# Designed miniproteins, single chains, continued (3), part 23

Each design is a single chain, and the fold is of that chain. pLDDT is the mean over its residues in the fold that is shown.

## One batch from the design tools (miniprotein)

Design m8828
Fold by ESMFold2-Fast:
Structure m8828 (fold): chain A 65 residues (1-65)
Amino acid sequence: SVDDQQTAVGEKAIEEMKKIAEEGFQRVQEATTVDEKHAILKEMKERLAELKRETAAQLKAIRAA
């Protein structure tokens, strides 16, 4: 069903968001300079924004099908 497909897309997005956060926070913790920490945080923000856009596109495709 459409609802089942939307739930699956949402669950996958949450798991990918958790992975990005976990990997990103570990990298920030291991970084030795402020510049490195800022670069990692910028990368995390960009990856999360991309995931949000991809998830929205998938949900739109499911609703249009």
Scores: mean pLDDT 85

Design m8830
Fold by ESMFold2-Fast:
Formats: sequence, structure tokens, C-alpha cells
Structure m8830 (fold): chain A 57 residues (1-57)
Amino acid sequence: MDSESAEIAVAVAKSLYDRGAPVEEQIKFLEELRKRLEHDPRAVEILDKAIEELKKR
């Protein structure tokens, strides 16, 4: 369930980035969500991969 929320959050962040939103704000949002979902390994993996992808841009 938390992993589904993480996937939706990642999709929203990527969509906002594609529309020209600041990447730093999207990374911060995903990092805060990761802290809240740290008990779910699947959610953490989804968020970590998305954060890494955004940081490479």
C-alpha cells in the first residue's frame, strides 16, 4: 500500500519536472516521503531510484 503511494508520488514528481517545475523541490518532496515510508522496503526502493534519477539531471 505504501509502495503504491510511492509510485504515484514519483509519477507526479516526474510529471511536474517535465512541465518545468524545479527538480530540487521534487527531490525534497520525495526525500520527505521516503522518511515517512522508511518501514516499507519496496516504497524506499521506488523512492530511492526516483531521487537518484532526478539528481542525475
Scores: mean pLDDT 74

Design m8831
Fold by ESMFold2-Fast:
Structure m8831 (fold): chain A 133 residues (1-133)
Amino acid sequence: MSPEEIQEGETYIMAGRIYLAAGDYEKAILAFERAAELYRDDPDRRAEALYNLGSAYFKAGDYERAREHFEEAIRLAPDSGGAGEAYYNLGLLYYEQGDYEKAIEYYEKAIELTKDVNPELAAKARANLEKVR
């Protein structure tokens, strides 16, 4: 992958995150889809784009597409920081659906992947885990 393709993809990830924070889910989805396409030959960067795409669908209320993209991100990069984020968001998704057993399972997976590399996310997952136990 060229440095130019990496930079273009990172620009789309940044734009998508800004749109997501602003509540412009349609533009966030388009930006993250473009990043995922640019990163098609880089599983780790593609997983990050797909995790963000899943988050955009989750915030848009499209839980089925959110789940699909989170699961694909985990499949591409199961030990990545993006996988930890995807597990955390799958926990939130199943919690919103009332499936507390699956929410617990996914929060525990998020903690395991993030405890040493993203302590803030691990703390959020632990706090949510205590709410469902």
Scores: mean pLDDT 86

Design m8832
Fold by ESMFold2-Fast:
Structure m8832 (fold): chain A 110 residues (1-110)
Amino acid sequence: AIKITQSPKSLSAKVGEKVVINATASKDVGTDVAWFKQKPGEEKELLITNASTLAPGVPSRFSGSGTGTNYTLTIENLQPEDEAVYYRAAYDKETGKWYYGEGTKLTVLK
């Protein structure tokens, strides 16, 4: 199993600010890295695939970057609708399974 540690576990930022979420995995999976957004009561929405590729319909203010075990999700020009829990995922080719971090809770301030 791959353990994924996200930092910070929670943060607050104002509308228009830049937010950076870091995640470190116990195993280097190369670019087999995805990021998901989840609002309470909703399914996980795919944001980023292949470490840095935006999913269809995702605003360009979202970006992914990283190498080795450490990857980053960046949100530029934060909007109220960005209030959610964000999850890093990693695909393990040895087990054929996706593993998820515990999430980062983002609160958007006025």
Scores: mean pLDDT 87

Design m8833
Fold by ESMFold2-Fast:
Structure m8833 (fold): chain A 58 residues (1-58)
Amino acid sequence: MRKEAEEYVRKALEAARAGDTLRSAEYWEKAYELDPEVARRAEPEIRRAVEEFLRRRG
């Protein structure tokens, strides 16, 4: 359970860095369903990755 949640968090971060915000959100939601604590801990980093991608576009 926790291990799978961490795996989804990694996928969410990868998607966020690539600019696939929809995929990132889907992976994060799956992680949250498996382990809310793991997902909550990763939320700030995922948000930063999305912001970094958007800054590069501007």
Scores: mean pLDDT 80

Design m8834
Fold by ESMFold2-Fast:
Structure m8834 (fold): chain A 67 residues (1-67)
Amino acid sequence: GAEEAAERVRELLLSRGYSERVAESAAQWVLDNPTVEAAELLARLLEHDEGDPALGEEIRRIARELL
């Protein structure tokens, strides 16, 4: 569900060395917008802002599994 997806997104960002602030903000976005379509928007924003295309793909995978 949404809480599980949010926690996995938070853990993913922390594991990639992103700050707790960024990880928490992304997790909150998933909680507030628990749809695959909203997660796609988040994935696109994070992969462009952070310069990590693989991060966007992992976020999309989490959303498809849990949302």
Scores: mean pLDDT 79

Design m8836
Fold by ESMFold2-Fast:
Structure m8836 (fold): chain A 100 residues (1-100)
Amino acid sequence: MSVKELLEKAAEKFREAAKIASQAGRTDDAKGYENIAERVRALTEETDKEQKIIDLNAIAIYAATGIAVLKDSTDPAEQKIRKLLEEALDLINEAIDKLR
């Protein structure tokens, strides 16, 4: 899979997380996930490899932090969000690895 395809899939996972958060009444979380999805999508067009890696690492930290916060949640919506963040993090890390 290309870096562009990996980032497009990661953006979709963050967008799905935003939708679930919105439906669960978690408005601030939904806005955060929508914002990060747009940032990931914008990075598909970034031509500066080093800057792209820096920005993707920041997004990876954001996803990892979200996963940690949701780690022990018994809420079904939060469990689905955590799973989507885990999948997005894997895609982001694969994209970073391909750019190295």
Scores: mean pLDDT 88

Design m8837
Fold by ESMFold2-Fast:
Structure m8837 (fold): chain A 85 residues (1-85)
Amino acid sequence: SDEEVLRLIFEASEAIDKGDYEKALELYKKAVELNPGDIFTLLGLAIVYEKLGKYEEAIKVYEQAVELSPDNTFFKKLLEELKKK
């Protein structure tokens, strides 16, 4: 449900605030499984991958977000910057 997705995102944000990026990753992965078309959840997942230094995984998630919103120049720009790392 949307409420469950929001709960997972809230818990992931708390984990990030505590520096627990591995826990945040687990929570965002669950949120994406429940709502794979949610661009904001995908953005959160990609940011957590970046925080963990998992740039290849972050790139794949951003590419998925671009496919869902091909007119969104913000995700395209993030993807270009990340590919330089």
Scores: mean pLDDT 82

Design m8838
Fold by ESMFold2-Fast:
Structure m8838 (fold): chain A 55 residues (1-55)
Amino acid sequence: MTEEEIIQYLMERFGLSREEAEELIELVKAGKFKEAAERFGEKITLEAYILLEES
């Protein structure tokens, strides 16, 4: 998956805006998992991490 495909998936699956999906991805890439989970939820953050690791 490309990063754009992950953004689109997160928007469609979880109802995030593009800006929210981009910020979630940035936090996950930076290893800021606690901050991401507090803002977007633990399940959404974990799924974003898995998708980024598999890409």
Scores: mean pLDDT 84

Design m8839
Fold by ESMFold2-Fast:
Structure m8839 (fold): chain A 110 residues (1-110)
Amino acid sequence: MSKITMPESVTAKEGETVTLTATGDESVIGKNPVKWYKQKEGKPKELLIENDSEKPEGVPDRITGSKSGNTASLTIKNVKKEDEATYYFSAYDEKEKKIVYSNGTKLTVK
């Protein structure tokens, strides 16, 4: 069983840079493209990043994704109150032959 490790919650001040980091086995993060999602309370999950670093239309330039080895990162520059949400990471698990998701990281902006 492959697991993804992420913090349960992160607090940032408005205007700061926040980096959310997901770590896992090579079979989860290292071999296949990863995705990041944002979910605000009462809203559907929104795709932020796919293929490690690619942004769909409508995602702000201040939000970026990167991957190095078995570590994937979502960076939010100039954090705004609108970024307050739960963030999810997903990747394909080569051992289990399925897509796995993180438990969610709650970002609080002060």
Scores: mean pLDDT 81

Design m8840
Fold by ESMFold2-Fast:
Structure m8840 (fold): chain A 69 residues (1-69)
Amino acid sequence: MIVSLDQVERALVRALLEGVISAEQASRAGALLRKLGPEVSLEQVREALREAGLSEEQVEYVLEILKSL
């Protein structure tokens, strides 16, 4: 599955507003994903979220939001 960077950023903002991830985690994940270009695979999103320091539960939550967009 390929998703736009805009969709990923929207999922990160939603997770941040719901208190699931920190502003630092959201910022770091966004920076890592922007380096990959305007379209990313779910595998690339998962790897970037893990590198940004998200737990498995936080990663799953963000991916669930992303799949609903």
Scores: mean pLDDT 85

Design m8841
Fold by ESMFold2-Fast:
Structure m8841 (fold): chain A 70 residues (1-70)
Amino acid sequence: MMEQFEREVREALIRMRISVLKQAAKKLDEKSKEEVMKLIDEAQKALDQGDLDAAEKLLEEADKLIKESE
């Protein structure tokens, strides 16, 4: 039960983070937007495959690029 709850919470947080990062990416220049969207797409694929660690890592990379491109 605890393991399932932790997984559900992580999946919900990843989905919310994807939505937030997609919104932030709209304000970037075209090149930075393409790079960020590629990482978000890879994170979505990792989430769909159940690889939460890979999804979180890819979203951290996308967030870093957004902050550096500001």
Scores: mean pLDDT 81

Design m8842
Fold by ESMFold2-Fast:
Structure m8842 (fold): chain A 63 residues (1-63)
Amino acid sequence: SKKRELILRGVGLTLRAIGALLDGDLEAARESVEEIRRLAEESEDPEVSEFLKEMARKLEEMI
């Protein structure tokens, strides 16, 4: 399922961003957030798009 694949990729990128933040790698964290936003734009499902946008927003607040 494309929806499942997008959610799993979004979760993976979120974990990568958190790892980067813990390491103090703000550039890697920003790159992961940008990738999550791209996934949100690629999502045809409004629920998946909203989920990914919310994750990106929360991560940006931590940077």
Scores: mean pLDDT 82

Design m8843
Fold by ESMFold2-Fast:
Structure m8843 (fold): chain A 60 residues (1-60)
Amino acid sequence: SKLLEEAKRKEEEARRLKKEFEEMLKDESADATRIAATAIRYIGLEIEAERLREEYKELL
């Protein structure tokens, strides 16, 4: 299913960005604006992936 494939891709991208975010938090030289932007991006992808999975469930 295309919806599940898109959800999976967004979940994988979000997981990678979340790891990057966690590494940035440990980096004392990391820019706060970049940290915030990375968090917004991975959270947005998690929300989009959840929406796609719910849409797929409704199509069942």
Scores: mean pLDDT 83

Design m8845
Fold by ESMFold2-Fast:
Structure m8845 (fold): chain A 56 residues (1-56)
Amino acid sequence: LSDEEIVDLLVTRSGVSREAAELAVRLAREGASAQEIAERTGLSVGGGAAVRAMVA
């Protein structure tokens, strides 16, 4: 998945802002944990784990 595809999925599925979705992708690429992504973006821990899986 491209970064734009992941961002679009997060906005559509989780209702987070585009800015939060873009932050989630950047944090995942920087190696942040699912918990760190959740805490910084407002996603669930499962959402953070999904972003990490999508960028891997």
Scores: mean pLDDT 83

Design m8846
Fold by ESMFold2-Fast:
Structure m8846 (fold): chain A 73 residues (1-73)
Amino acid sequence: MLEEQLKATKEVAKEMGNEEAVKAAEEMLEAYKKGDEEKFREASERLGDILSSDPELQEKALEAGKEKEKEVS
């Protein structure tokens, strides 16, 4: 779930041309795969700040995440 949600967020950010959001989502995904809690926290905070500054990106990322959850059950 989390890995798919982060991939969806990265794709949305890339489509919108928000390079900082793409980088933050990518760093968060890599930290998650490596079990690096410190980097995951840092990347998560950065992504949250970016989403707070871009409500359209935030809305689209949330929708993508909800669709992934719906596909599971």
Scores: mean pLDDT 76

Design m8847
Fold by ESMFold2-Fast:
Structure m8847 (fold): chain A 60 residues (1-60)
Amino acid sequence: MWDKLSEVAEGASLDDLKAIKAALDAYLEGKSKEEVIEIAESIKASPEVKEKIKKIVEEA
């Protein structure tokens, strides 16, 4: 998961990085995949980064 999220972070904006961090923090706190995705989607970030986060979380 970390390796795939770090790849998404390459070239990402500060807002995109905040979304990635929030998704990772929620996952590490033991939240469900659905909750992690909802948290990432609620944060200001590019649609492309949000979709990549969703895919990584669903495949984890």
Scores: mean pLDDT 75

Design m8849
Fold by ESMFold2-Fast:
Structure m8849 (fold): chain A 125 residues (1-125)
Amino acid sequence: PPSRETVLAALYEAASKALREVGEEAGASEELVEEVIAGVRRIARLLAERGWSFDDLRVAVGEMTNALEWALRHHPEHVLALLALLEEAVRRGLSVEHILAMIDAARAAPTGEAALAAMRAVIAA
């Protein structure tokens, strides 16, 4: 089985590559893309420090990366706020199922503002 550091390194590389490719396609600034990547790295480290299994860590980071790719394409003005809410959920100790529910609620929202409101509702519950 891989070490925690090996898993984190692989997840960082995959997320960074995907987010840079999508950011370029969407016309996002390099500064915005790097801030998003830095946020994903902070969240992945927090999940690892909280003792999440490697499988849960892979699922959560993968789905978070997919959600941020979606946000960069459709709601770039809200992507950092969405990222901050995901980080808050992890800091509050929400489960992988709750984090995935937040992501699904955000993607189903008709606007960026509605996505933020839906995610805040899950955190507040």
Scores: mean pLDDT 81

Design m8850
Fold by ESMFold2-Fast:
Structure m8850 (fold): chain A 70 residues (1-70)
Amino acid sequence: SEELHKLILRLIATKLRLIGLELDLEKLKEELKKNPEDKELKEKIKELEKEIEKLKEEIKELEKKIEELE
């Protein structure tokens, strides 16, 4: 199915994007360990964690759509 193929490609692309954001989050958390009072770093981490959670929900929705088409 063309629709199934497109959803699988979208899932792969979204998972790769999630991995990139999780790596960025890890780097920011390591920087925060060096500067634990840095309010700007704490806010950046918080915003990135929200973006990561949104992508995880998008992945879950895509996986559900793929399952429904199989």
Scores: mean pLDDT 87

Design m8851
Fold by ESMFold2-Fast:
Structure m8851 (fold): chain A 82 residues (1-82)
Amino acid sequence: SPLEKRRILAGVLLLAAEGGVTLLRRAIARGSMSAAQKAAELAALEALLAHLESLLPQLPPEEQARFRARLAALRAELAALA
């Protein structure tokens, strides 16, 4: 169903975002990134989170709440890395 496809896509995007934030945090901690590369990766991850958020109205309200909580946590992590 279209709903099931959206559920899978939202889950994949969330997993990708969580992995991306973790890898970015580790790269910054190691000093392996230029300021320009850090800015580009932060922008790319925020774009990914915005795309995920745009899919949430297509999911049931209880699922939206769970995704929004995780999105808020990831955005807080990205803000701390900026």
Scores: mean pLDDT 87

Design m8852
Fold by ESMFold2-Fast:
Structure m8852 (fold): chain A 59 residues (1-59)
Amino acid sequence: SMGEEVAKRILEGARALSEVVPPEVALALARHEIDEALKEGLLSEEQAREVLERVEEIV
């Protein structure tokens, strides 16, 4: 689904960023992407929560 694709892209972006920027920066950028996707209706609230939890595990 589109939501799953968006979540996957956010997760991969966070993984890539976590290798070149401090964890707090990678997390802040991922949170911003999640919030924007929520506003655009690309992620449900549940999908946003789950992807945020996974980003926090990565960074």
Scores: mean pLDDT 83

Design m8853
Fold by ESMFold2-Fast:
Structure m8853 (fold): chain A 65 residues (1-65)
Amino acid sequence: SEKEKKAREIAEKVRERFGPLVTVEIKDDKLIVTLKEDSPAGRIAAEYARLLAAEAGLPFEVKLE
């Protein structure tokens, strides 16, 4: 419940800042960020999401589309 709300909040923040570069999904309280392209901007988006997930104690995964 609390973790689910936090995961949704983080997903919204990532989409707001980096939406065109990524897709963000939540699976079993894991934050999954899929980069549309392997680019410097995409890597920055992934790192931003990783830091937020780490602070919230959420598992994190990065994928390339």
Scores: mean pLDDT 82

Design m8854
Fold by ESMFold2-Fast:
Structure m8854 (fold): chain A 55 residues (1-55)
Amino acid sequence: MSSGLTLAPGIKLYPDATYKVEFEGKIYTFENLDALLAFLASHEGIATIVESTPK
């Protein structure tokens, strides 16, 4: 896998949530996990979930 996903320390991953992700020094917001995984499939590098907010 050319991409990776990690969690920032102390962050809880909720299954049905909006995710804020740091990728290459930028913050992106994803409406669900499928959108985040599709982003990772299209981009090479490590993404860090910095916030997970249930809907």
Scores: mean pLDDT 77

Design m8855
Fold by ESMFold2-Fast:
Structure m8855 (fold): chain A 70 residues (1-70)
Amino acid sequence: SNEKEEMEKEIIESFEEQLKEIAENAKSEEELKSGVEYLIEIAKEKFKDNPELVKKIEEVAKKILKEFKA
């Protein structure tokens, strides 16, 4: 259903914004990785019944880590 995909997209976009905020505020590469990992663990716990959504959030996190690492 298009409605479920739209809701999933909004959730992913919300996590992407939070990940970017973590990346922008991180003072070290270690702090960046730690913050991203913590947010991924939250996503896994919150969406344990939707592993495909968690995978999409993890892919966004990997992309942000790559972009902010230089």
Scores: mean pLDDT 81

Design m8856
Fold by ESMFold2-Fast:
Structure m8856 (fold): chain A 78 residues (1-78)
Amino acid sequence: SEEEKQKILEEFKKEMERLYDEAVARGADPEKVRELYEQYLKAFETLVKKAKSIEEMKKIAENLLAGMRRELDRLVAE
């Protein structure tokens, strides 16, 4: 449903913002964090338009959040 889709979009954006703030707080370069944030948001927007189900949208969100966490951890380790 549209309500379920909106919830996934909102939860994804909320988690992305948390990861952004956490990485900057942990000493990551803010400009590099912003570049990753914009890249992953754009990827999410592109992939969810092609998603065939709510379950697929959830999997896309999970995969992108996992990827974002890994990239941010690398930036913090710099």
Scores: mean pLDDT 86

Design m8857
Fold by ESMFold2-Fast:
Structure m8857 (fold): chain A 70 residues (1-70)
Amino acid sequence: KKFTLDEIEDALLKLYLEGKITPEQASEIGKLLKSTGKEEFTAEEIREILSKVKSISKEVKDEIIKILEA
């Protein structure tokens, strides 16, 4: 299954509302996603992009994927 940039941004918004990420962290992820030039991403591609964001814990990165795959 593939996820759109909009679906990923919705997952980030949910985590922001739960206090698990900052707006700056969400912006960094969004910038990395947009830099790929892709409109859709697999869970593996999202995990690869998230691996570049050192300011976010592994647990929060796993939660992003879990929200998307729900």
Scores: mean pLDDT 81

Design m8858
Fold by ESMFold2-Fast:
Structure m8858 (fold): chain A 118 residues (1-118)
Amino acid sequence: MTREEALRRGIEAARKGVEQAQKALDYLEKNRDEFEKRYGKEKVDEAIKTLREAIEAMRKAPEALRNGDVDAVYEAARKMLEAASLLEEIGAPKDIVDELMQAAVEMLRAADELRRLR
């Protein structure tokens, strides 16, 4: 993979990650009362907070990729995986969890290729 190809893939993964995480956040907010009744307010608030942090980190990832800030890209992917794990714990649909995990994996792959390419 060339540096240009790795950048393009990473930027697309970040964009898709933001889109999928926003859909997950919208789903949780719409069904918030149901999730709070089943899993408790504190756990639901933590999942929403972590998902919002993952969205913001992923929004910053394209600039981090362009600047060679691979650590920031790894942090964005880590936050997305953390959000997916918390969503799974509160019984969010498997397809939503899987889409967030896939976005994180694609981001990690792009970061690893950029790190390798110097």
Scores: mean pLDDT 83

Design m8859
Fold by ESMFold2-Fast:
Structure m8859 (fold): chain A 68 residues (1-68)
Amino acid sequence: SLEEQQERAERALVMLHLLGASVEDVEALAREIKAAGYDLETTRRLIREAAERAGLSEEQIARVLALL
């Protein structure tokens, strides 16, 4: 459901912040994900791109994406 997709995206964004992404970057990312209607493929891609910019390792990126 959309509600479940939103909840999963929110959990992934919280973990992304805890692992090193700034609040401002996470807020911008949250707006983009919402604008895309929480589409799983788009959400996964946007989170990966943001995590890579934040300097997260592949293991950290995999942990964040596993929440989706």
Scores: mean pLDDT 88

Design m8860
Fold by ESMFold2-Fast:
Structure m8860 (fold): chain A 70 residues (1-70)
Amino acid sequence: SPLEEAKKIIEESLKKIKEAVKKGDEKKKKEIAKETFEKLIEILNSEKDPKVREEIIKLIDEFEEEVKKL
């Protein structure tokens, strides 16, 4: 499902971002975050169910807030 795909992308990306942060690699952190947002927006744009779209938007917002904390 698009929701499960979005969740997996976020989980994998957060692991990579945390590793980049641990290494002090600010460039890599920003690169991974940008690529992740692009993938999530692609999933959102491909989804036609308004309820599923709303849940994906919530996941994108949560991801943005998590990245800002790191």
Scores: mean pLDDT 87

Design m8861
Fold by ESMFold2-Fast:
Structure m8861 (fold): chain A 61 residues (1-61)
Amino acid sequence: MPREEALARLEELEREHPEEVAPYRAALQTLILSEEEVDLELLRRVGEQLDMPEHLLARLL
C-alpha cells in the first residue's frame, strides 16, 4: 500500500476513534513513514503486537 494511502487511512481512523487510536498512533505512523510502499503484513503484525483492537486494525489493512 502506498505510504500516502496508509497515512490517509490512519488519519481517518484517528478522526473517528481518537481515544482508541492514540496509544498506537506514534508507532504506526513511524512504520508507515519509514517506506514509500507499506508492507500490509508487517503493518498487521505490528498492530497485533501492540494489542490493537481487531476492528481498528482491519480498517488500516
Scores: mean pLDDT 81

Design m8862
Fold by ESMFold2-Fast:
Structure m8862 (fold): chain A 99 residues (1-99)
Amino acid sequence: SEDEKARELLYEGLVYLRQGKYDEAIKKFEEAVKIAKDPVLKAEAYLMLGRAYLEKGDVEKAIEYFKKAIEYAKKSKDPVTAKFLIRQAEKLLKEAEEK
């Protein structure tokens, strides 16, 4: 499914992110957002995009992506997963806004 491909892209992006390969990570996360149908997967991909841009020092883009992560997490039918993703995004948003 498209969601299975999105999860694979998220994993590949995380591997690049951990290696400090931020531009490669961003490309994988952007592809994940594009093909994902599940709002939870979109929220996770937006959260990772925000993290990658924050690591690059692009605070403005990081903030925009963390806000999108919250928006899509709120569309989840799983309240436990939604609450977890919203809390993660809000913590990262606060960190970005303090720079």
Scores: mean pLDDT 88

Design m8863
Fold by ESMFold2-Fast:
Structure m8863 (fold): chain A 60 residues (1-60)
Amino acid sequence: MDAQREAADKLVELGRKFEEEGKYELAARWYRLASLAYRQAGDDERAREAEEKAERLLKK
C-alpha cells in the first residue's frame, strides 16, 4: 500500500511541475493518473483531491 501511495505521490509531483510551467492540460493529465493510482491504493480521499485539482486546472 505505501509503495503504491508513493508512486501516486510521484505523479502528483509531476503534475505540480507542469502546473508551475503553465502547462495546465499536461498537469491535469498527471493529476488524473495520480487519482487513479490513489484509488487503486485504496486512498479514495487523496484520489478525490487529485481529481478535483485536475478539474480546477481545466476550468481556468
Scores: mean pLDDT 80

Design m8864
Fold by ESMFold2-Fast:
Structure m8864 (fold): chain A 61 residues (1-61)
Amino acid sequence: SKDVIIQKALDYLREKGRERGLSREELLAVAIKFTRYAEDLGDSLTEEEAKKIVDELVEEA
């Protein structure tokens, strides 16, 4: 389900962001941005697409 995809992506985001040395404020900002992308994609959001978005957002932070 979409909720499971989002939850997995947020868990992955927290792990990768911490590994990259992002602050709590930066992690929150990236999480909010990811959530907006997820809402825009709606039912078309896949696990693969969610992971790709997270990777790009963490790299840009």
Scores: mean pLDDT 83

